# Designed miniproteins, single chains, continued (3): the designs that were tried, part 50

Each design is a single chain, and the fold is of that chain. pLDDT is the mean over its residues in the fold that is shown.

## One batch from the design tools (miniprotein)

Design m9715
Fold by ESMFold2-Fast:
Structure m9715 (fold): chain A 94 residues (1-94)
Amino acid sequence: MKKEIEEKLEKFKELKRLAEIDNDVDAQVELAEYYARLGLFYLLTGNFEEAEEYAEKAIYYATKALQIDPNNERAKKILEEAKRILEAIELLKK
């Protein structure tokens, strides 16, 4: 159990290093997808502050990927999904 958590943390740290330092498009897309899923989870549980934070992180990494590879269909899809999360938050905050 403890070793599995440590292995997942090290994988996340490596993805973040690849995305930020090495400008790796695949790592940026994987991080964007991860954050978009967290944003959706927090939206569905009514945690709008966390949903907004994670949706914005998804937009950040998807946009970074698209600056390097403008035709990346996964990054485009994640960007649109994250934008829809932000739109849903604004509609629900009435």
Scores: mean pLDDT 82

Design m9716
Fold by ESMFold2-Fast:
Structure m9716 (fold): chain A 62 residues (1-62)
Amino acid sequence: GKEELLKLVSEHSNEDSVKALEELINNPTEENIERLEGAAHSVKEVDPEIAKLLEEEVEKLK
């Protein structure tokens, strides 16, 4: 879920990345959903666990 995603991003990245991600999820405009989909695709090779959780959150927003 969202909490698990934000926790994992906080462990693997930094607080600024967590805040940016939280703002995209909390304001699910079509543009922000596309940005989340792009982020999931971009990180899939380097961090497949974060990519999977991002994809799950995107599906909930549609």
Scores: mean pLDDT 79

Design m9717
Fold by ESMFold2-Fast:
Structure m9717 (fold): chain A 63 residues (1-63)
Amino acid sequence: GMADELRARGEELIAEGKRLLEEGRQLLANATDKKGIIQGIGLVIRGMGLIFEGELLIEQAEK
């Protein structure tokens, strides 16, 4: 049903967000210039956004 579909989509977004966070963390750990730092921060922000969106979808599926 719609609730199961929303939960599955939310879990998918959280997993993708966690992957972007790890990529951003690794990029920041290896950054030697401002461009690398900005790119790493961008990945962390995008990853966090996907996690928040996924958590909201799961919350909606449970109500």
Scores: mean pLDDT 87

Design m9718
Fold by ESMFold2-Fast:
Structure m9718 (fold): chain A 112 residues (1-112)
Amino acid sequence: SPLELVREAARLVREDERLSPEQKEIMLLALRAVGRALSATESNGDPAEQLSPAQAEELVRLVEELKEHLERGDIEGALASVGALVDLLLREVAPGSPVRAEAEEARARLAA
């Protein structure tokens, strides 16, 4: 399940002793936004938070890539995957949604 994949990635982020507290907060913000968008898409929820099937598949691929980087201890690769996740959400999700707000915060913190 895509939502189970997001939950597993979030667990790996929380348990990873190599990640700083700030890196964990950024990654968890991004994964929360991803989870909201995927949940809205699957349940035909808020249209402002929904993705096309192709966009949802791209998000799932990027979450799997994030998980693989974390499992390998590739923190730079994990941060790059988070950046790609956030940038996809910023392109595709409508302004003013909670998903957009979480993605904007994650992007700002990643750029700092």
Scores: mean pLDDT 85

Design m9719
Fold by ESMFold2-Fast:
Structure m9719 (fold): chain A 60 residues (1-60)
Amino acid sequence: MEEVIAELEKALKEAKGEETQNFLQRQIDRLREAMKEEDPFFREVVEALALIALGIVKVE
């Protein structure tokens, strides 16, 4: 999960569009919340959604 957050932060620094930056920031915020007192299943779901989001951003 920390590795996914690091990739999102890197993508956020490289992003030039406000929509892409806002989208990436929202994914980072979701992962940060999931790392608190969360169910392991919920953490896996949020991580999977973040990986999908990274894949979408990388093709644009």
Scores: mean pLDDT 70

Design m9720
Fold by ESMFold2-Fast:
Structure m9720 (fold): chain A 91 residues (1-91)
Amino acid sequence: MARERARELKEQTKSKDPEVREKAVKELGELAGIPEAAEEVAEGIKEASKDKDEKVRNTALAVGIGLAGTSELPAVREAGGIAARRLGELM
């Protein structure tokens, strides 16, 4: 089930390994078009956008910005908007 996969990926964004967290963010982005996964995708991207690892954070910001412009799902659009604003605050 797509929602269960998104939930697993959201938990992977809490991994101690930055490579695992980055991969989880990219995979969550692939599920962003699925309404059932929208809440888990939004939460995962939002949390990863605050990540201490620059590469993980930048991946989450890039995914979030793309989703803010293209997603029809409210939770995903909100998470993408937060990521876009976060990038603006860092620049």
Scores: mean pLDDT 75

Design m9721
Fold by ESMFold2-Fast:
Structure m9721 (fold): chain A 90 residues (1-90)
Amino acid sequence: MKEVEEAIKKLKEKAKNKDVEGLLKEIEEMKSKLETLSPEERLYLGKKLDEIFTEIEESGSFSQEELQKIGKKVLELKLAIEDILAKELE
């Protein structure tokens, strides 16, 4: 849980600083580490990603192109979480 909470904290800090490239990099790094997380940690991450992306959209600080890039990476990470979860179901 602490690793996921730290990653979420970094995402929020990058969003606050309007660091699009930093956001994309952090999302990609989390995706690469998904298999090392517990099922509960992956579900928590997915829920927090939805919250953070909503905050990013509502901030008005990002262009439509930037929102599309961030949204695509968030979607890719969420799909990866769902794929792992599906494989863990009997």
Scores: mean pLDDT 80

Design m9722
Fold by ESMFold2-Fast:
Structure m9722 (fold): chain A 85 residues (1-85)
Amino acid sequence: MVVAVILEFDTEEQAERAAEKLKETAKEMGLEIEVKRVGNRLFAYVQAKTEEEAQELGDKLEETAREVGARKVSVQQVFIPEIKP
């Protein structure tokens, strides 16, 4: 399962600072996070083992996004079930 968070900021500098905060929050939770910056936007992806972890992680990342002053925030949970034969 993947939790995707998309953030938009007024400046690229704000986006860089927010990326660092998001990585710190995920590390505190013992989770691996991938953060990509495209101009003033951030795309953060975190792998979750369960749907419950994905929900908790989504809530935590959304709260962190609000703290870092994101102008726009979008949180998406993508469930990728294992393909059974």
Scores: mean pLDDT 73

Design m9723
Fold by ESMFold2-Fast:
Structure m9723 (fold): chain A 94 residues (1-94)
Amino acid sequence: SADGRASRAALDEMFAIAGEASAYYREVYAKLSPEQQAEARALWKEAGARFGELFDRARANPNDAAVNREARDEVRRLAEEFKARMDELLAQSQ
């Protein structure tokens, strides 16, 4: 169905956004002090839990394009907030 295709597209975008956030975490983490690495691990654990909840919502609603687009937009917002917090840790480490 068209809704199923749109739902799958939104889910694919969610995976891409989460993957980019994960890659950014690994890149920035390597540049942090040991103290800031501990804080970064806590931030990633929090972000990962929130991403997981949104992915679970998307998977529970595989033919609801509106729900999956809302979940995608929330994943994007959370990823942007996570990256901003990682940038603050990096600034404190340098």
Scores: mean pLDDT 88

Design m9724
Fold by ESMFold2-Fast:
Structure m9724 (fold): chain A 90 residues (1-90)
Amino acid sequence: SHMDEVKRRALRAVSDVLAAWNTQSPEDVLAILRQKYEELQPYLSPEIAKILQQMIDDIENALKNGASEQEIREILEKGVQEIVEAIDKE
């Protein structure tokens, strides 16, 4: 029950971030990702927390270096895949 609720919260946050990507700028998606990370921190395993922090850092660095929307999307999709795989292991 508790683990099922934690998994549902994490999957909903992933879904919300992906939905934001379709309607928001990359900078706004980064802000949403940071907000979701803060909201979910008490429910995250150390492995998932590390993946989310790495995604945030990689997207921030990509934006600073003038990366394309496609490059930022690839970082986001890779991180989402790693989170889903980590959730399935828990």
Scores: mean pLDDT 77

Design m9725
Fold by ESMFold2-Fast:
Structure m9725 (fold): chain A 119 residues (1-119)
Amino acid sequence: LYEITAEDLRELVREGVRSALKAEGVDVSEEELEAVVDEVTEIAVKHLEGLKLSSLQLGLLIQALTNAAMALLTRDDPEKVAERLEEVKRLFEEMKSMSSPELAEAIEKLEKELLELIS
């Protein structure tokens, strides 16, 4: 089980976002990338602080946060934003399905705040 730290999560999400941007041929400034990664990571840490995740749950979290960050960075394409939002919802649903009631409630609050940020 993994304890979430802001620093570790930020590094993992940053790597995921850089990889996704490169794969999709999307160019954004490092400043914009850092700001978005920091924002989605801070929201995640706020809701998941003190909770432990399995390796699978951590992997799903990183994927969800990466898709949320990508939605924020690619706002010029509404269809891609919608696709990313559906993926975020799907990943959090999968994560909740394998979580304790306490962790599932925390994930639900995290999902709500991220979706409000993107919308």
Scores: mean pLDDT 86

Design m9726
Fold by ESMFold2-Fast:
Structure m9726 (fold): chain A 95 residues (1-95)
Amino acid sequence: MEKKIKEILEEIKKLLEEGEKNKDDLEKLKKIAEEILEKVRELWRLATGKPELTPAELTDEDIAKAEELLKPFEEELKELDERVKRLGDIIHELL
C-alpha cells in the first residue's frame, strides 16, 4: 500500500512540475489538471479500499480511515495541495 501511495504522489508531483513549466499554455494546463484529478481519485480509492466510490459517496467512517492511512504523507499532501491550488489560480487567470 505505502509504495502505491508514493507512486501516485510522485506522478502528481511530476504533473505539477510540467504544469508549472507551461503556465502560458491553457490547453496543456487543462489536460494536466484533469490528469491530477484522476490521480487524486486513484489515491482516495486506494486509501478507502472502495475503488468504485466517488468522494461524494464516502461516509465519515471511510474518510476517517483514509485520513489515518494517509497520515504518514500529511506534509507531502499539504505541499501538493498548495501547488494544485496555485495551478488552478494560473488557469483562472488565463480564462
Scores: mean pLDDT 72

Design m9727
Fold by ESMFold2-Fast:
Structure m9727 (fold): chain A 74 residues (1-74)
Amino acid sequence: SEEEKERAKKEAEELLKWAEEKARESEEEGRRLEEEGRRNPEKKRELQFLGEASRGVGELARAVAKTVAKNLLK
């Protein structure tokens, strides 16, 4: 029904908004870790890797949410 479509659309929009927020948090954490690595030469490699991993988690959250949202709209 049209009501079911509207509900699914709202749920999809809320999911995508949540994932975007989580992705932004992950991107910020990634940047923070990379900057910390630049200040700590002894931990630079590890912190840079963790920064990249954090950013990757954000991208994954966006991708998963987009797939789930697409399925909710079917």
Scores: mean pLDDT 82

Design m9728
Fold by ESMFold2-Fast:
Structure m9728 (fold): chain A 94 residues (1-94)
Amino acid sequence: SAEEQRFQELAERGEKIVDSSIEAFRAAQEYGVEVSKELGELMAQNSRDLGLAAADAFAAATGEQGKKVSEELRKRLEAGFEAAKEAGAAKLAA
């Protein structure tokens, strides 16, 4: 249906923003190691805040129907941040 299609489009947009936030977080961590720790930490925090805000905005825009998707977006974001930290630690160990 048109409503189902619209919901899918919004969910896909939310996933893309979350994925972009995870990528920005990873890049910020690398920048912190290679160039500036202080600026890297600030950029990483901003990336996290943006990703969380996007998940919250999705919940607000979609109401009850989007609560589970919003929860999955938050889980994806948190898992992505943890994976980025783990990859950074592995890179330092190599």
Scores: mean pLDDT 78

Design m9729
Fold by ESMFold2-Fast:
Structure m9729 (fold): chain A 94 residues (1-94)
Amino acid sequence: SLQFELEIEEGILLILVGVARVLGADELADLALETLREIERAVREGDLERAEEILREGAERIRRLGEEQGLPALAEQIVRTLERIYRLLVELYG
C-alpha cells in the first residue's frame, strides 16, 4: 500500500536525521525535518505548487549545508528520501 511505503520512507528519513545528529550535524537534521513538515502542510492544504517549491528550495539548502559540513553523501540521501516522500504524499492526497 502507498501508506505503508510512506511510513517506510518517513522511517528512513528519521534514521538519516539520527545519523546527522550523531555526527554533530544538527542544522542538517533540523533542516531535513523542517522541509518535511512544510511539504506535508502544503500537501494537506492542497497547494501542490507550493509543496514542489518547498522541496526544490529545501533540497538546494540541504545539499549546500551537506557540502559545508563535509557530509554531501548524507545530504543527498536525505534529499532523495524527501523526493520519494513528496511523490507518495501527492499520490495519496493530491
Scores: mean pLDDT 92

Design m9730
Fold by ESMFold2-Fast:
Structure m9730 (fold): chain A 84 residues (1-84)
Amino acid sequence: APSAEQRAEALARIPVIKEEALAELEKNRDKLSEEEYEKLKEAIEAVAKLLEKKLRGELDEETLKEAEEALRNSDVERIIELAK
């Protein structure tokens, strides 16, 4: 497991990674439909929320496995559902 300091650094980095991902999405806004843009934006928010829950130890083992599978398969809809 990462050290307490490494975990705190990772938690502090999540908002930055989220903002960078949203900025990258915005750069491609003109290449996406409104529905695609909103769905990808929601997915970025969901990934950030799942990472925070994982680092805080708030995900049970079953949910963590489902989240890792969804991320591996780029299953955007499942990622959003798991982040609720």
Scores: mean pLDDT 77

Design m9731
Fold by ESMFold2-Fast:
Structure m9731 (fold): chain A 100 residues (1-100)
Amino acid sequence: MKSLEEIVEEFVKEVEEAIKNAKSSEELVNTLKKLIDETKEEIEKNIKDQALADAVITYLDIFEQELLENKDAPLEELKKKAKENVKGFKEAVYKLSEQS
């Protein structure tokens, strides 16, 4: 089973790769939605602390909502927002895990 740190680091790496490789806003949105859904499943399978798992999933839901609100933005703007959101997600989750 994977630790929370391994899951978060893997998600961040995959998001950064998606940002680099995306050729359109639609492609980026679809790829990031898939990564968010896959990461939620990994959290549910690997994290036994239900309160911690629920909190991390909530942060992923916020990331997805912000992504969908910007889905029609130009690719360059969407890439910038996605990069900012993934950094914010990582920092929020690490602070949350430190409190448990």
Scores: mean pLDDT 83

Design m9732
Fold by ESMFold2-Fast:
Parts: structure tokens; sequence; C-alpha cells
Structure m9732 (fold): chain A 58 residues (1-58)
């Protein structure tokens, strides 16, 4: 998997948010659904602390 494809998948996940369809993102970014799932999991883990802080502050 190309780093550039990974970056594109990451951007699409962030853009679509919770309504992100893994299969659609995989097709648009040109990666496998498994790779999209892994990237999504990493983003959720990384953003978890910031998201929690933002939600508390609201």
Amino acid sequence: VSPEQREKARELILRHGEHADLRKIAEEAGVSPSNVSKIRQELADQGSAAFHAEQAAR
C-alpha cells in the first residue's frame, strides 16, 4: 500500500466522519477495506483524547 493512498484514505475518513462507508472510502482511495479499517482505528485512538476534551468543553 502506497503512503499517498493511506493519506487519501485518512482524509476521506475525516471528511465523511461517522457516516464513512469503509467500502466507498477503499474504492475512492484505491486501498483494501482492511487498510481503511486500520487507519480509521488509528485515527479514533489518536483523536480519542482530543475528542473527549472537546466534548467536555463543548
Scores: mean pLDDT 68

Design m9733
Fold by ESMFold2-Fast:
Structure m9733 (fold): chain A 140 residues (1-140)
Amino acid sequence: ITPEEAIKLIKQQFEKAEPLALERVANKDLDGLYEIVQKLFDEAIRLLLEAQGTIEEKEIILTHFAKLFVELYREVLRTAAKISKELAEEVLRKFIEVVDHATEIFRKNIEDEEELLKFEGFFLTLTDRIKRIYEEILAA
């Protein structure tokens, strides 16, 4: 699979998943939300690992994934915040759990220590961004 094909497939999966994720959070089904978001992340990791490209091209796939992941998170979090602060806090927790799970998958699948440190740094940055978005949405 090419990097361009991987990005296209990831985008299509997010487009299909968004209305389902919004329905789950509106129904306070956090386990169902977690399953949807976890499946999106697992599939993105699979596509990234199968992509026939340079490290730089794989970093572009991750960048596109992170943008879509953050966009989905914003919409889900806004929906949760309109219902209750407690639901918004649970959404934050679930999205962090998904990123932590992804970090563990990379630790098991990446042999090169420098590549692993790059991906761990990427996921730490993503977690910090998720926390910041929570604070910004709840302050509005």
Scores: mean pLDDT 84

Design m9734
Fold by ESMFold2-Fast:
Structure m9734 (fold): chain A 85 residues (1-85)
Amino acid sequence: SMEDLFRQIDEDLAHLAETLTVSDNPGRASLLLFAQTGAIRSGRATPAIVAGLQALIDQMKAQPLTTPEAAAVVQKLEALLQQAQ
């Protein structure tokens, strides 16, 4: 379900923030990601929000996805992005 997917994303993002694999400022990246996914969850996705989420996914993929958590987060975010379109 979408609720289960969102819960898994939230858990994975918390772990990812601790591993410093998202960016040199993982807390900021996670906050931006939560804001954008929250808009999609509420059914308020705009083209700008979808583009912003895509940019965050691209930023994560530009770094080596060296941990299972980072790879899992990207997959779940791509699934969420597909549902937002």
Scores: mean pLDDT 61

Design m9735
Fold by ESMFold2-Fast:
Formats: structure tokens, C-alpha cells, sequence
Structure m9735 (fold): chain A 101 residues (1-101)
């Protein structure tokens, strides 16, 4: 619900402020945990909004990691998370009762 969206917004702001590889790794772990929580959320609208913010946070983080010249492995982990989040968004849209195909 609302707590997932609030946490996603907090992680997005943290992505903008990342200065160390350790901070990036900790943020990636929290983003992965939040993605799993969003997929278990029964409020599909809240889950969709959480995943949308998570995608934005991952995109911001990838840009920040590239600017700071961090290891290719950390950048790849962030890109994998972004890919998984985009797949999750697609799946959530398929189960959303507002999406009438």
C-alpha cells in the first residue's frame, strides 16, 4: 500500500545521492527487496506505482554509477534489476483489472 510507495520514493532520492560503491550495493539490495514486496502486494495499483518508482530509481542509479566510474559488475547488477522491474511492470499490468484486452 502507501508504505511501499513512500519507501520507493525514499530509495529514488537515495539513488540521486549515491557517492560510494558500498552505498550503491546497499541500495541495490533494498531495491531488490522492494521489488519482491511489490510483487506480493495485493493492492495492484500500489504495486504498479511502486514498480514505476523502482524503475526510475534504477535508471537514476545506473546513470550515477556510470558518472562515478564504478565497477562494471555493480552497473550490470543495476541493469539486471532494471530489466526485472520492467518485466514485473508488464506482469502487473496483465493482472490489473483496469487492463481490459
Amino acid sequence: GAMLIERAEELLERAKEVETEEEARELLEELRELLLEALREEDVEAALRTVELLIEAAEVLIRKLEELGFSPEVILEAEILLGLARIALGVLRLIDPSVKV
Scores: mean pLDDT 83

Design m9736
Fold by ESMFold2-Fast:
Structure m9736 (fold): chain A 136 residues (1-136)
Amino acid sequence: SVVDQILAELRQAIEDYREGKISREEFIERLAGLLRRAMEARVSDEDLERLQQEIARAMMYMGFDILNAMKIASFAAAAIRAGQASGEIDAMVARFREALKAAFETLDKTGDSEEVLKVLDEKYLEFERWARELLA
């Protein structure tokens, strides 16, 4: 299935990053590309739930705690749904990418999961307000 291909490529991106074959920026770009493909493929709600769970696990592997990993995965799922509904795929991908970059930067600078959560909550709220206006 398309989702099984996306999940295989997500696992490969994690391995490539772990082995030092790609930078964090390239990992983020690969993840952004996977979101784009999920939007274009119009993945089902069931497949999107599977993808959300696997993104959360990937984020935990990348050093986020479970709460922040789940928040990032929820943002990815929301972006995929909004992209499918609006057709504004580039904008959805760009907003997710910037939120993920900010989360990594906060994690690296502070090591504080509460500070990471504040950044993610702010970015998610901005995204939700913008997407709501776009879909109205």
Scores: mean pLDDT 88

Design m9737
Fold by ESMFold2-Fast:
Structure m9737 (fold): chain A 65 residues (1-65)
Amino acid sequence: MSPGQLNAIGAARLAHARGDVGTANRVAGAALEDPEISVRRLAELAGVSPAAVSRAARAVAAELA
């Protein structure tokens, strides 16, 4: 799994955790259309900080290891 995919999953989880399923689906869709999508863009779509996305991505990576 690429770092970009981990970032996208992390951002989608953050949106879903606050009950925003529509935003989680938009984040997933954006990442599928652009595999090189930046952490900053994912953070903007999810309404969180880039640092929050990076932390969530690390949690996802740890769960998959």
Scores: mean pLDDT 81

Design m9738
Fold by ESMFold2-Fast:
Structure m9738 (fold): chain A 81 residues (1-81)
Amino acid sequence: SLEEELRAFLREAFEAYRRGGIGAAMEVADRRIAEANARGDLELARLLTALRMKFLELYAQGASLEEIEAALRRFLAERVA
C-alpha cells in the first residue's frame, strides 16, 4: 500500500542517516523516487519527494533525528488520511 511504502521509506532513511548521515538518507530517497517514477506511481513519487524536501529542511534547521522523525510522521499522517 501507499502507507506501507512511505513507512518503509522512513525506516530505511533513518537507518541510512544513522550509518552515513544526511547524504545516505537522501540516496535512499532518490532511489525510491526513481523506482516509483519507473513504475508510473506518480502519487508515491510525489509524496516521497515531499518527505525528502521536509527531511532536508529540518536537517538544515538543526533539528534532532527524533524531531525530524516526529515531524515526518505527522506530515505523512496529514497527507495519507
Scores: mean pLDDT 87

Design m9739
Fold by ESMFold2-Fast:
Structure m9739 (fold): chain A 72 residues (1-72)
Amino acid sequence: SMEEAEKLYEEGLRYEAEGRYEEAAKKFLESAQLYKQLGDYDSALRAAFKAIRAYEKAGKLEEAKNAFLPLN
C-alpha cells in the first residue's frame, strides 16, 4: 500500500538521522520498490536516490550503483 511505502521511507529517514546508513538504504530501497509496484514512479525515484546516497555513506558502492530503478 501507499501507506506502507511511506512508512518504509520514514523508517529510512530515522535510520539516516541516527547515522545508520546501511539500514537507512535498505528501508529506502524497499520503499522505492513498493512505490514502483504501485505505479508511483516519482516517489519510487525519490526513494531510490535516498537509497543510493545512504549506500554511498555506508561505503556500499556496488549496492549504491545497483539501487537505481529505471522507469521504462
Scores: mean pLDDT 83

Design m9740
Fold by ESMFold2-Fast:
Structure m9740 (fold): chain A 59 residues (1-59)
Amino acid sequence: EVGKRLIELAEKGDIEGIQKLMNEIFKGAGMDEKVTKEQAESIAKAIKNGLADVAARRA
């Protein structure tokens, strides 16, 4: 479920949504760390690149 939401947010370019979701996960795990906007952008780019790589490898 979380993975699907991250992919959807990355495809939409919703960096703030990714940041909020990651912060919510960390808080639930007892981690008091904040994901920065730059980190959220990096995550979105990694997800998009990963999806493109998987699609290319399937061919």
Scores: mean pLDDT 74

Design m9741
Fold by ESMFold2-Fast:
Structure m9741 (fold): chain A 91 residues (1-91)
Amino acid sequence: MLEKAVAFIVRLGRLLDEYAPDEPALATGVVLRMVGIAVDAELEGLSEEEVRERFREEVEWAAERLAELAGEERAEAFREAAEAVLEEVFG
């Protein structure tokens, strides 16, 4: 699980750099929130499905912030890209 969590965090960070290149605080904030989920998963013994669902919630939070900063069209494109990565990493 931890390997999948790290892989998703790294790939999501890259997506945030692509969709919000001038908003490093958003990328940093989302990555830190997701690292917190990965730490909680290890300490609490969360299932892969529980981690996947928490990561989906963070993707939605990031998309809401991105919509405020760069508009709904970019936020929707980011959601689609992030969901594709989530499906690829967690299956």
Scores: mean pLDDT 84

Design m9742
Fold by ESMFold2-Fast:
Structure m9742 (fold): chain A 88 residues (1-88)
Amino acid sequence: SLEEFLKKLLELLKEGNIDEFFTLLNEYLGLSRGSSLDEYAEAARKKGDYELAEIFEELKKKIENGEIKSHDEFLEELKKLLEELLKK
């Protein structure tokens, strides 16, 4: 299920296993290394994973408005948004 997949992704982020996180995410969405947040959001919407798409859209917005200024802040916000999604 999507929920079990997202739980696995969140666990990898919490462990700091970023390479495996992006490998599994890219495999699931049919994307490659260097894909943009827009491409991640579009791929998620194409699969019907609208809540996952909204996470990537929110991350892009926070980067654009200066709320995310580093890669570490990006990963922390991603982790937070995934945790919020999984509370449903």
Scores: mean pLDDT 84

Design m9743
Fold by ESMFold2-Fast:
Structure m9743 (fold): chain A 98 residues (1-98)
Amino acid sequence: MKVAIGVINLGVRLDDSDESIKVTVTVTAKDGSQRTIEVPVGKSATAELKGATVTASAVGNRVMIVAKGPGAEDIVSATVEVPSLNVSATAELKVVEF
């Protein structure tokens, strides 16, 4: 089974008591198709892109992105934006085989 994994360190702590903090994760596939996921602080959100199930989790100072399923190897990057904290970061996803 192939899984694509990305970890983004934001350098700042996400405070789940601050309602002004919005975390958006935009995942990009090899063909240029994209999906944007709004992730609640301290929680996970899931979306589908190119047959892969993409789960993004925003906890502490990190956002973790995991793509699973037959399309997972086609998910190549993720961009995290937190506009209220003036933070934006991009990571490439690493494909792992099990």
Scores: mean pLDDT 82

Design m9744
Fold by ESMFold2-Fast:
Structure m9744 (fold): chain A 55 residues (1-55)
Amino acid sequence: MEKLKKAAEEGRKLMKELLPNADELGGPSRTALATDEQVKAIAEKGKEIEAELAA
């Protein structure tokens, strides 16, 4: 679980790096919180988590 928490934190950092204004946009701009490309990047991070758990 600790590895999952770290990877989740990394994903959050990735989101903040790609969308630094996400907090300012708020709920009405939910679609602006993540683009398709950013979602894919987070999904790739999820695969790394699974590999880490398998090891």
Scores: mean pLDDT 60

Design m9745
Fold by ESMFold2-Fast:
Structure m9745 (fold): chain A 76 residues (1-76)
Amino acid sequence: PAASKGWDYLLKGHQAFKEGNYEEAIKYYRKAVEYFKEANDPFGASLAYAALINLYKKQGKFDEAEKVRKEAEEIL
């Protein structure tokens, strides 16, 4: 199911983030967003967006974090 795939990718993103693989974490969090949108799961989508925002802030990419925040507002 789309929701279970969303959670799987969220966990993969979390693991990549812990390992410092920020590009992989971004890809996995983006996949999590896609699957949660497909599942019509705003709770899961909000968690994936929060993870993306926190990751960009951790990298000092505040403009990218703001873009993701605005994207989340359109959907949530």
Scores: mean pLDDT 86

Design m9746
Fold by ESMFold2-Fast:
Structure m9746 (fold): chain A 101 residues (1-101)
Amino acid sequence: MIKLTPEQKKALKEFAEKVYEILKKNGVSDEDMKKFAERLNKAIEEAVKLFQEKGKDALPEAIRLLDETIEEMGKELNLSEEDVKEIRDAARKAAETMAKS
């Protein structure tokens, strides 16, 4: 288990809630939401590992990894460009919080 600070846990929770809200709004099935969450969680774990190895210098790589994962999943779920951008913006905010903590 990765030990996260309270601030990092809050940032990830807010990000997860935002993703869930957007997917639910778009009528995404529970099965597809689970697949999206599993793939996104793997990208988050890889981003956290990058922060552990490189510190704040990992931020550009972490953002790119999250952006690429979100864009690909957004295409698979047929999300609007606006919804994909909103998820990416939330991911960037979470990644910046991870880099500061």
Scores: mean pLDDT 78

Design m9747
Fold by ESMFold2-Fast:
Structure m9747 (fold): chain A 81 residues (1-81)
Amino acid sequence: SRLLKGLEELRERFLEAMEAGDDRAARTVLGLVVDEAKRILPEEEYRRIVERAEEILASTDPAEKRRLALELFDELLAAVE
């Protein structure tokens, strides 16, 4: 699936940004994930993705931020299979 591959690529880009300590790149990738979710998911599911993205952005612990983001990516990937 094109959507599945696109989301996997965004997940990899997010992890690379986090490993590099590039907060700007990580935030940009998360914004692209939210934009993609708005396009492909029903409104109720999209609202949940937005709330989770905001939780990730609010986290000040890099380990927690990474864990929350990976959980979001895993759920979103499952939703588009």
Scores: mean pLDDT 80

